# Designs tried in a protein design run: designed miniproteins, single chains, continued (4). Part 11

Each design is a single chain, and the fold is of that chain. pLDDT is the mean over its residues in the fold that is shown.

## One batch from the design tools (miniprotein)

Design m12352
Fold by ESMFold2-Fast:
Structure m12352 (fold): chain A 88 residues (1-88)
Amino acid sequence: AKKKIEEAEKRVAELEERIAAGGDGEALAEEVGRLAREIALAEGYSEEEAERIAAVARTQALLAAMRAAGASDEELRAALEAARAALA
């Protein structure tokens, strides 16, 4: 379990670096979300909680991609608020 979590966390870090370098932000954000769900399930979270954690991680990765692409602080705040509303 611990080794799988460490490997998945390392993969997330690699994907976040690729997002910062100007890679395919949406596709990379979806992959980050998928790995976050896998990590959460491995840590013992329920499937419902793991899906929520995955949605948050995907949103954070998408915001990082937007920032790397030159989005303003106002645009980033609007995207974050929309994501919070969708999760409420």
Scores: mean pLDDT 73

Design m12353
Fold by ESMFold2-Fast:
Structure m12353 (fold): chain A 70 residues (1-70)
Amino acid sequence: MAESLVEEAERLVETAKSLKKLGAGDETVRQVLERAIELAKEAIRISTDPRLIQRAEEIVREAEALLKEL
C-alpha cells in the first residue's frame, strides 16, 4: 500500500536525523536518506491519493535537503 511506503519513508528520515545528531558517518546517513527517497518516489508512482502524494513529495524534499547538508 502507498500509505505504508510513506510511513516507512517518514520513519527512515527520522532515523537519518537521529543518526546524524548522534555522529553517525555521512555514508550511513546518506544510505538511509536514499532509501527514504526511493520509498517516497514509489508511493508517488503507485498512489492516486493527493494527500499521500503530497506527504511523499515533502519526504523527498526533506531527505534531499538533508543529503545536501552532508
Scores: mean pLDDT 85

Design m12354
Fold by ESMFold2-Fast:
Structure m12354 (fold): chain A 57 residues (1-57)
Amino acid sequence: MKLRILDASAIPALKAAGYEDGDVVSAAEAARLLGLGLSPEATAQLLVRNGAAERVE
C-alpha cells in the first residue's frame, strides 16, 4: 500500500527523512518513521483522514 504526500509540513517525521509534497511512500515506511506504534493501515488511515496524504493504487 502506497501514499502520496499532500502536506509534508504536517508530517515532521517524513519531512525530516527527506520527503516532500508529491512524494510517494509505503504505509509501512510511514508507520516506522512516525513511530506511533500504529499498523501500516492505521497510519495510512490517520494521514488520509488528516488530509496529509492520499492513497495511490
Scores: mean pLDDT 83

Design m12355
Fold by ESMFold2-Fast:
Structure m12355 (fold): chain A 94 residues (1-94)
Amino acid sequence: VLEKIRETVKKITELLKQGKIDEANEVFKKAVEEIRKELKDDPELYRAAITALATGRAVAVSLYKQGKTDKAEEEAIKAAEDSYRRALEVLRRR
């Protein structure tokens, strides 16, 4: 799931840099649907994954609107990963 979040956020950021906002939205929508199908039996992990994906997208959009496109990919992916890892740490009983 983490790899799917990374690749999705990277693709969204790439499309936003090209001004392809509608395509970026479709990539997000498709990823949400795929994660929903994969995590049908784990609603907590699904919530963690969708929150991470939404966080990455929000950071990418924010940086794009600020004209900070060169760092958008790195920061968006990091934000998504940090969100997902934090959620997994809470869900993992160690």
Scores: mean pLDDT 78

Design m12356
Fold by ESMFold2-Fast:
Structure m12356 (fold): chain A 79 residues (1-79)
Amino acid sequence: SAADRAMALLRARNRARLDELRARVEASPAPEAVKQALLARLDELEARLADPAISMDEAYDISVELTKLEQELREADKL
């Protein structure tokens, strides 16, 4: 169905964004405490994304949280 396809695309996009963001955090010159906090939040999102029973709303919430983490990393990189 269109809904099943939309969910599959959102899951794939969230996975790719999570992997890319993790690599960027690990390579970041930000203070170690900030990096550890960001990585802990990414680990939580990865665990949630791995649940095959998540709803479309939950998958969308993961996308929103990834956007927030990307913004926080950009701000931390300016320190």
Scores: mean pLDDT 86

Design m12357
Fold by ESMFold2-Fast:
Structure m12357 (fold): chain A 69 residues (1-69)
Amino acid sequence: GEIEELIEELRKRLEEAGIPEEEIERLVKAIRDGDLETADRLGTRFVALTGDEAIGQLIGKLVKLVKEQ
């Protein structure tokens, strides 16, 4: 579904930016678990490290979709 497709896109962007796999999986788990505080903290850090605003936009869209479930 849309959530799985956006998570895969987010993973690819973070991997291309050199974010470690363990950190990516922590973010994905936080998003899936609805841990919005952890997802926001990690997302803000990754946007700051990468300069890729699309990462922040993807996280925001994913958080919104999880809340709508």
Scores: mean pLDDT 83

Design m12358
Fold by ESMFold2-Fast:
Structure m12358 (fold): chain A 64 residues (1-64)
Amino acid sequence: SRERAIRAAEAAARAAPAEGRPLSDEEKQAIVEGLLSGDDSPAVRAFIEGASAASFREVVEALR
């Protein structure tokens, strides 16, 4: 569900390093789609790994 996806993205933002890499718009869209569908694909996990807290906050906003 969207609410579950938002909570997951908010949790990721809290756990993510502030100095992590920024996410591209395509990576953010892939993460949004993956979270909404419950996708556990390696590609989505690779986008999440090393991403900054700010990037995950942008994913939260995209899910709202």
Scores: mean pLDDT 71

Design m12359
Fold by ESMFold2-Fast:
Structure m12359 (fold): chain A 60 residues (1-60)
Amino acid sequence: DYEKKAKELEQQKKNSEKATQKAIDAGDSMSDIIVEGGKLVKKKLEEQREKYLKKLEEKK
């Protein structure tokens, strides 16, 4: 299940980055809000990913 969840998180990250980039391209005035939102999402995903990698290391 760890591999499945890791793939899902990676997919969500890609989708989020793609949507964020599209929104930045669409509106300059929204870029600051979108960048801040993107940073928060990225931080959350990175924390989750690190927890996951730790679990994978522990299971080996």
Scores: mean pLDDT 69

Design m12360
Fold by ESMFold2-Fast:
Structure m12360 (fold): chain A 79 residues (1-79)
Amino acid sequence: SDLEEAQKLVDEVLDSKSKKNISLNEEIRKLEEAARLFEKAGDYKGAAEAYELLGQIYEATGRLDEAKKYYEKAKELKE
């Protein structure tokens, strides 16, 4: 299902980050796909969590405008 695929993508990112074996571009791609799949499935909480992780990545890399955009998307989905 879309929910299972989305959760798998988030879990893969978190596992790969803990093992330090994921590129920044792959992490971003997987989280963007996860957010899309969560939204398609109507899991707005899951989508918000994926967008928050994207915001954290952009914030950590100094891309503050992109970070703000993703944090705002996450906030809107929680309302």
Scores: mean pLDDT 84

Design m12361
Fold by ESMFold2-Fast:
Structure m12361 (fold): chain A 97 residues (1-97)
Amino acid sequence: MSELEELLERIIDVANRAMKLADFDQQVEIAVVLIHAATLLEAVRENPELAEKISPDTLEKVRKLIDEAEKAVDAGDVQTAINLLKEAVDLISKALS
């Protein structure tokens, strides 16, 4: 499994954890994050060479965003977790374009 696949699976896991704590409006925001992350994960699984497009520096930034999102979920701060996951997914999406 590539590091990028691992990070996308972690985004999906954190988003699912946030969903359990979320209000209705936050559930809609998390659903968008889940769809985007799942779409990127499918693309990477179908074309593993896409993982080569993402720099180690970008992977490090994404990892830190996910780590902070996990801490936010653990603290019950769903909105901070959503914002961090959105940023992580956007960084991956831009790197793969």
Scores: mean pLDDT 89

Design m12362
Fold by ESMFold2-Fast:
Structure m12362 (fold): chain A 93 residues (1-93)
Amino acid sequence: MTAEEISASDEFLEAMARMYMTASDSIEGLVERVRKLVANPILGSSSAARRAAAEATGRKLRRHLSAEEAEAVAAEILPLLDAAGQAALRAAL
């Protein structure tokens, strides 16, 4: 597998993760959506896709919720993410 093939796959998976996370405006649906993405054998196995999903989630929480409400929902999501995903979510908040 070449570096170009890996890079192209990561770009595609990042785009798919962002689209998946932005497809709904439901806050109650966000936790379940992250859980399903992480459980997905393609998107969930990609560190690039997980990071992109975490960033998109953090931006959505910041846009639609108060700081206190965003932190409460983030607390439900953080245990579903790896260390890199947790850092990406926190940076996007």
Scores: mean pLDDT 74

Design m12363
Fold by ESMFold2-Fast:
Structure m12363 (fold): chain A 95 residues (1-95)
Amino acid sequence: SEEERRERERRREMARLVFETSVKISEILNKNFNYEESVKVNYLLGEAIQRLLSAPTPEEALEIGEKAAEKMKEFSDELAKLVRELGRRLAEVKS
């Protein structure tokens, strides 16, 4: 159906945004963090990304992204900006 096609396209676009963001996260972690810090930060970002993907509304996705960005500021301003931007873009897809 048309609705099923739109849902598949939306899920594919969200997956692509997550993949692109994950590549950038990996680059930052590899350059700036030791192994133990990378594992911890990657876990926290993974949790945030799952919440962003599961958010039922654009408004909730924006809120999750902002809260995740605030937590990431403790580790990296670049990671904070990336997760905020991901939240914003996923909110646009969910609109």
Scores: mean pLDDT 88

Design m12364
Fold by ESMFold2-Fast:
Structure m12364 (fold): chain A 89 residues (1-89)
Amino acid sequence: MAEASPEVEARLERLLREAEELLKKIKEAVDAEDEEKLEEYTEKLLEVGRELDALVREAGKWTRLALEAESTISLGLMYVAIAKIKKKK
């Protein structure tokens, strides 16, 4: 089925892997109480989100890989929000 071009699918797979890696790094930064790294990884995760949005527009629809990448990004951002509440100051 013509869900997306092979080039778009390959880029979506890369974005999913990048989002998964950033989620792991965000968890590590939270556990280490490393605010600087947490901010850096949050900015990188937002960048991945912007690239995902561009690829979804190129594909003309949300594919399964795009939805998985979005879910991973959302989980990472939720983890960051919880960590910021705990750090409070």
Scores: mean pLDDT 78

Design m12365
Fold by ESMFold2-Fast:
Structure m12365 (fold): chain A 115 residues (1-115)
Amino acid sequence: MDDFIAQAEEALRAGDLVSALDYLIQALQALQPYLKNPQLAQQAIEHLQQARAALEARDYASAVQHLEQAIETLRELAKANKEDKKVYEKLQRIIDLLQSLLQRTQRLLAQQQAS
């Protein structure tokens, strides 16, 4: 779990958005047995998988949409888990990395639309 978050940070720093997203999906899957409201966790994972497919296809508009949906769902999931400090902290780290990934994807979308 912590390994996947660290690997996501390294991939994001290297500009590898697809690998960063793969590691964040793996981090959420590893965290899932410890989460309250597993349906929200599954919805977030589904949105991240759709965002990954869109990034791979260079469909940055769809990638942005799915990343925004995943972040919103994860914020709800974090609220449901706020009493478990360790779980809440890991969810916040994942959300922060997804926000950075979203910002990079939005820049790619702007570049694609300007071309």
Scores: mean pLDDT 88

Design m12366
Fold by ESMFold2-Fast:
Structure m12366 (fold): chain A 112 residues (1-112)
Amino acid sequence: MLGEERGRSLRRFFAALAETEDDPDAAEMLRRLGERFAEAARRAGERYAGVTFDDAELAASRDNLGLAFTHAAEAVEAARAGDRETAERHLERARELAEKTHPEVFPLYAEA
């Protein structure tokens, strides 16, 4: 239950990140949601790091997604601190890493 809610929120956040590249109002909204999302992203990353896969491609996807959550958390913290340049750099890195994640790895956020 909690895992499903977190997975939906994280997917919506990454989708919002992709759409906010040209929208200054979205940056303010991101900053307001920052603290809760940074905490959720870190917890997701920590949980994800404990998952083992026999398939090297799935293992790489796990590592990429874990790193994406770390960058997402850092981006949110930088945005809250008013460091736009650092926030944008981390957001772009988080997006790139998330896009490299295998679809079968995403359901892990739905499993509480």
Scores: mean pLDDT 60

Design m12367
Fold by ESMFold2-Fast:
Order: structure tokens, then C-alpha cells, then sequence
Structure m12367 (fold): chain A 70 residues (1-70)
């Protein structure tokens, strides 16, 4: 579906943007820094998203991240 494709595309863009920074923070034991890096990358990907489907996918992923770190 278009929604699944948009979600996978956004997830890959976030991984490319912050994957190393998140990894380094987790290796340092700084879970808060890892979460902040992930959310910042997600916000940047959302702001640059060309379609409404990708923006909606970014919002859904953000909600999932917020729930996991609650």
C-alpha cells in the first residue's frame, strides 16, 4: 500500500540521517541522547517530506517512538 511504502521510506531516511548518532549514543549508555537524535532526525525528515503520505507516516513513527520511550 502507499501508506506502507511511505512508512518504509521515512524509516530508511531517518536511519540514514541519524543511524550513526543513535548508535554512538547507545554505545555510550546515553538513551536520552539516542532518543533526542532519533526524534530530531524524524522531525527533519517530516519537514522535508514531499507528500502528505510521508508526513503522516513520519507522525505515526514519531508516536510509536514516544510510546516506546515513555
Amino acid sequence: SAERAARERVARAVARTAGQEVHDALEAGDVAAARDALLAALDAVRAAAPTEAERAAADAIRAGVDAEFA
Scores: mean pLDDT 82

Design m12368
Fold by ESMFold2-Fast:
Structure m12368 (fold): chain A 100 residues (1-100)
Amino acid sequence: EEEKERKKKAAEIAKKRAEEMEEWLKENAERLLKEEGYSKEEIEKKSIEELIEELKASPDERKRNVAELLEGYVEQKELALEMAKKYEEDPEKPFSPVPP
């Protein structure tokens, strides 16, 4: 029972984390991309993943740093969504994290 409740709480926390990452990206990605020379129309037309790849390909270290920051938030969001899904799909399966 305690493990089932723990998994339910973990799924809730993971969902909240994903929502927080999405909200951060929605509020801050446009600003950061505009500072690097993108227009609002270009940002809306392209996916965040495409914009990150373009910035990563830049010879400008500043643009690459922005890409790394945005990629970090996208990766954290994806991981949080994956973890939430795993906890929801099998909440009764024993959770055994691999020891370090």
Scores: mean pLDDT 76

Design m12369
Fold by ESMFold2-Fast:
Structure m12369 (fold): chain A 81 residues (1-81)
Amino acid sequence: MSVFEKLEEKLKDFPEELRKEILEIFKEFVQDLKTKPVDEAERKALSRLVELLLKHKLSPEEQEKVLNIFAEAMKEIIEES
């Protein structure tokens, strides 16, 4: 299973619109890794993700769950580089 497929599966309990937007941020992160330092790409992705979670008015518990899922996916992609 690809990292994208794992990410989508772990986010299945969240609304489809939110899942789609998180996957787009992750795709941009993967593209940024081709041209940017890892630290810069991570900071950009996390900044966009936090803004998205605030827009969708998630509870602190839901925000933490999404951030943990996204962080694990980022780590997996970086380790496969």
Scores: mean pLDDT 82

Design m12370
Fold by ESMFold2-Fast:
Structure m12370 (fold): chain A 65 residues (1-65)
Amino acid sequence: MEKEEKALKAIGKKINEKGLYDVTEEDFREVAKEVGMTLEELKRLFGSLQEAVEKAIKKGYAKLE
């Protein structure tokens, strides 16, 4: 739960900094590293990177909705 919330906040921050369409797989890899996991573990945690992005938007961590 703690790592999930930290990851969602970090994803939201990347979206806010770059814009939703300018966030790359490398940005997600950096987020995963920041929260102490691999990109594959991040994908497994949320089901997909798309689902992670949608969850960050729904929680209000990303402002591009």
Scores: mean pLDDT 78

Design m12371
Fold by ESMFold2-Fast:
Structure m12371 (fold): chain A 67 residues (1-67)
Amino acid sequence: SMAQEYIDKAEEALKAGDKQKARDYLHEALSHSDELTPEDLQRIQQLGKELMSDSIEVGKQAAKEIA
């Protein structure tokens, strides 16, 4: 399905370090909500969390708090 293709593309973009492209693909996947299974929604939520937590800015802020 188109939604699953966009989730796969988001995963590829995230692996390539293109977080903006990954966000755009996740947004496109959500626009095809009629094609989303509960598993697809879980994948989108996990990728969304990864995009937030793995940002360079968030990582640097966490390092400052630990130091």
Scores: mean pLDDT 71

Design m12372
Fold by ESMFold2-Fast:
Structure m12372 (fold): chain A 71 residues (1-71)
Amino acid sequence: SMEEARKTIIDLLLKHGVPRELAEKIAEKFLDHHPGEVDLRKNAGDIVSIAMELGVPAEKGLAIYEELKKL
């Protein structure tokens, strides 16, 4: 579900030290681009791109990308 996708994105971002408010903004922006059913593994690159655009460092982005690809 979209709520489970949001929770998974936020939980992964928090695990890698992204502040909750920023994690929520990243998840919201991603889900706005994907209003239907989402595949987090397929869309891992888009999630990380949005995260880096909003200030997440590249090193954290790479770690998040690797975990999303393993879902």
Scores: mean pLDDT 83

Design m12373
Fold by ESMFold2-Fast:
Structure m12373 (fold): chain A 95 residues (1-95)
Amino acid sequence: SPLTLEERRELLERERRELERRREELSPKELELAELRLEYLELKLELEPELDDPEVAEKVKKADELAREGMKAAAAGDLEKAIELYRKAVELLKE
């Protein structure tokens, strides 16, 4: 991405405000998935300065694999599986 860390943070803050504005338009599962995806992206951004640490890099890599499978599940309409996978990605990044 050509964006700076500050620009990426600003974009995530805008996505969070947009999610709150559109909260009533989403089903409970769509809202939970959207919040988990956004939390995952925010946590990854916070860890970006620490990616030279192999332990942090491996954690982010595993979380990215879970998030990719979550995105595939969401694209297939399996919101429950997508929520489970993004939740695992978020929990891994919080460790």
Scores: mean pLDDT 87

Design m12374
Fold by ESMFold2-Fast:
Structure m12374 (fold): chain A 58 residues (1-58)
Amino acid sequence: SKLEEAKRRARGALEAAEALGVGGEALQMFRTGVEKADAGDYEGGLKLADEAGKLLGM
């Protein structure tokens, strides 16, 4: 489902950011994105992951 894919993408992005040692605002955005996706706000979760990626030049 879209929600399941959003959760996997958000979690994957958070794990990648943590593995790369990313901190500060970008890491918090990834964490908030995962939280939103887990709560069922898949659109908000993906949007935050995308914004965090932009901050990292991804």
Scores: mean pLDDT 69

Design m12375
Fold by ESMFold2-Fast:
Structure m12375 (fold): chain A 69 residues (1-69)
Amino acid sequence: MSPVQIRVAEHELAELREEILANEALSEEQKKEMLDLIDQALRLFKEGRVEEAVELVRRAKEILEEAKK
């Protein structure tokens, strides 16, 4: 994975982290789980394991979308 792609992923994950922290519909436990998934995804992106990282990000986004309903 290129350095540019890693930086884009870091930026997207930082924005998602801020959205999670600002979401009043999420419990502290849900926020902790989602932030842990984001941290794991960032590590996988840095390792070049893009498909696995994307799956973790999708899971975190699905939890966020479910909380909005």
Scores: mean pLDDT 76

Design m12376
Fold by ESMFold2-Fast:
Structure m12376 (fold): chain A 86 residues (1-86)
Amino acid sequence: MEDARLGGEYAIKGALEAAKAGGNPVLATAGAISGAGAVFNAEHGLPGGVSARSGGYLAYEAGEDAGNKKARELGRLGYEYGLKAE
């Protein structure tokens, strides 16, 4: 579904911004992996909302750890699109 794909893309973007800002690498990596899973699932007609929601949340936490507003906002968008998809 398009919402799950968008949520996954936002989770990946948020995780990358958090990593650039020196955020927690475990949270950023987990967020990027979950976001990528959401994109993969959506492109293959599989449910991706939970993966997008999880990825967005992890990216948000990594953004908070980094003190980076952009990473936090992108993670929040990933979470919200994930919720909308499921």
Scores: mean pLDDT 84

Design m12377
Fold by ESMFold2-Fast:
Structure m12377 (fold): chain A 67 residues (1-67)
Amino acid sequence: SSLNMGNLARLLLSIPGIDGELAERILRHFGSAERIAAASQAELMAIPGIDRALATRILAALREALA
């Protein structure tokens, strides 16, 4: 099952380097935990505010949460 939007937002905000504005940008772009977990580093880095290190942290956190 997908994480609901509130739980997904809380997970994103727990990642070092993500503030409320960036979390909202990620949520608007992907819309679901499964879409974020399926994204490449390059797709995440296309979002303003996400560098390679942060993209790696996001993917690790989402894949762990969906495991």
Scores: mean pLDDT 84

Design m12378
Fold by ESMFold2-Fast:
Structure m12378 (fold): chain A 92 residues (1-92)
Amino acid sequence: GVDLESLSDEEIEEEAERLAKEVGGSLEDVQSEEDKRLMVRRVRAAEAVGLPEEKIEELKELLWKAASSDDKEATELFVEAAKKIKEEEEKK
């Protein structure tokens, strides 16, 4: 079971490292611990909702780009990812 609020810092770091490897990035590219947590929580939310593999992969790339960027665009990317997750949850 996934409780997104109960994810430990260790679990978040482990998942973030996994995501970095999947997208061909480095965990050092992540701008902040807050962005790291937000990225991991969004991916876990997508998995918990049961999104198709293709959409989860798309969200992982989108969230990684958001977490590794300090531009205003990064904020928009996090919002876009959240909307995609919400749409699939509402579809249920």
Scores: mean pLDDT 71

Design m12379
Fold by ESMFold2-Fast:
Structure m12379 (fold): chain A 56 residues (1-56)
Amino acid sequence: ASHVHINLSEADAEEALQTAEKLLATRPDAVITTTPLASGYATAKEYAARIEELAK
């Protein structure tokens, strides 16, 4: 299994989600952790939760 850590802001949240989806399509056993950044935190946190849900 691969471990990937994603730092995401509001500006790149959607791209981060797409990247995580692509990663999990090719590496379903990958462990993904996220850190939502403070600027635009609510949006970043929502996408962080979606990314972590995909990896469960």
Scores: mean pLDDT 75

Design m12380
Fold by ESMFold2-Fast:
Structure m12380 (fold): chain A 87 residues (1-87)
Amino acid sequence: MMSDEEITLKYLEVLLEHAKEHNLPEEYIEEIERIKEEFLKTGDSEKAERKLVGLLIRGMEAGAISEEQLLEINKRFREINEEAKKK
């Protein structure tokens, strides 16, 4: 079983990869990097995930992330959770 910390790191890596692949504005990439840095210092998965969700919502409202991209990101997150349950 994966730790909550490993799952959260995978979420952040997936989101960072998506942001770079889809050329999201630098401010979003910087915010993801800050969330990751804070998470690495605190180990607070709940806080990191909450900030990540907030970023996704703001990105969609600003038109930087489409609804289809958000669904894709959410599917990748669910795959991470599914894999974490399989030892």
Scores: mean pLDDT 79

Design m12381
Fold by ESMFold2-Fast:
Structure m12381 (fold): chain A 55 residues (1-55)
Amino acid sequence: SLSAEEFRDLLRRTYPDLPEEEIDRVVAELQAHADDPEALKAVFIAFTRRVQERE
């Protein structure tokens, strides 16, 4: 399993133009649901949609 710091680092590498505030928010959401795989998947899908909506 990835730690919060590893998740944050991965997001920064993948989306370098994202504000740190957005990255922090996503990491917090993922950690809140770390023991629920279905909820984690939903959070990831929602995050991906938000990123794709931003240009």
Scores: mean pLDDT 72

Design m12382
Fold by ESMFold2-Fast:
Structure m12382 (fold): chain A 68 residues (1-68)
Amino acid sequence: MSLRELFARLARDMQTKSRDETVKLLLELAKQAGITIPQDILDGFKNAKTLDEWFATLERLAAHVNAS
């Protein structure tokens, strides 16, 4: 399973109650991999008002992790 597919599934399954917990888990996994998450991506999750905006930030996180 790709990181994008995993993130997409988590977003759909947890959209109503566990988005913050999902973000926390993803950030912890990135930290364990030695990847620094830029503030822009963190702000993207905080400022996401729609599922599409949250998903767009998730795609940016996945791209950053793959580039790191």
Scores: mean pLDDT 71

Design m12383
Fold by ESMFold2-Fast:
Structure m12383 (fold): chain A 95 residues (1-95)
Amino acid sequence: MKDIEEALRKAKEALEAAKAGDTEKALEYAQEAREYLLKAIEKSKGKAKVYASTALGNTELAIDALKAGDTEKALLFLERAIEAAEEAIKVLKEE
């Protein structure tokens, strides 16, 4: 639970940094979100693991977009990662 909640927080911080044009901070926060998602996936199973894995995939795509200077794609992928992380948290609270 705590790792996925930290991942969500970091993904939201990455999104706000990217919106502000701070690509260095956005990349740092996205990389931190990725590390928390990896920890969450290792400890999860079932639907929660599927949603956490979806959040990881979108976070990695956002990191690639940030490195390429594609802010529009980075924002899209960060929003998708946030949505997937929120769904993972909902599933974990029901179990």
Scores: mean pLDDT 88

Design m12384
Fold by ESMFold2-Fast:
Structure m12384 (fold): chain A 109 residues (1-109)
Amino acid sequence: MKYFESFKNVVEKREEVKKNPEKYKELLEYIDEKLKKDKELFDALEVLVYAIKNGISNIPQELLDKVVLFTIELSEKFKLPEELVLGAALYVVEQREDFSEERAKKLLE
């Protein structure tokens, strides 16, 4: 339910963040710094980006758990909706030059 139904909402919120990155500067900088220090979290979000782009709903629970915990952390810290903070995280991942669809695909196994 959470990712199956909310994927469209998350994508829509990602576009809102992309339209107004200055409004979310502190959130985006926090996410970017966190992802630089936590490769497993970056990989999990990279898998989610790949899954959304390719219409894949069956993501390994271990990766989803990491994404959910990070989403809750960001939502509580910044007092923003979960869909918005997750959308922001996906936006940060997509902007990184080290983003790899091949790596994301391998992690879906």
Scores: mean pLDDT 78

Design m12385
Fold by ESMFold2-Fast:
Structure m12385 (fold): chain A 66 residues (1-66)
Amino acid sequence: SEELYIRILARDFGISEETARKAVELAKEGKYDEAAELINKNSAFPVDLEKAKRALKSVVEAIEKD
């Protein structure tokens, strides 16, 4: 489910589920740069923006296939 992917993303990047949900919504709109920056600014540790963008793309593709 979409909620499962949001929870995994939140745990992987050390962000809240609310922030992860906002990032996924931005990614669904094709705003991957804004979504990755949102993750990075709210993360408890340094985040590679390209890694965040790849994770977001994988999550969106998984949601769209379900």
Scores: mean pLDDT 84

Design m12386
Fold by ESMFold2-Fast:
Structure m12386 (fold): chain A 108 residues (1-108)
Amino acid sequence: SLAAVEEADRLAEEYREKGVSAEELVKEAERLEKTNPIVAIALYALAAEKYEEEGKEEKAKELRLKAQIELLKLIYKKNGDEEELERAIELISKETGVEKEEIRERLE
């Protein structure tokens, strides 16, 4: 787990330094979602940063939400605590303005 987080951080920094486009980062993240979810989450977050730098605030918000939801999926799969999952969904809903129902659907 820790080694995977360190690898994800290292790869995200490499992509940042190389100036890879936000669109390319999204494609790479989508490719890695099932096989390397921690890296996918980091790449979605980096893509959001790049879209924000480009003034594309709506795309940046959507990708940050995507990264948060993918992180919730990973945590829930490992821990299985439904009470903590519901609290996290409430916090994300409150912070992003996205309905709890939509967040739950995206966890499928």
Scores: mean pLDDT 78

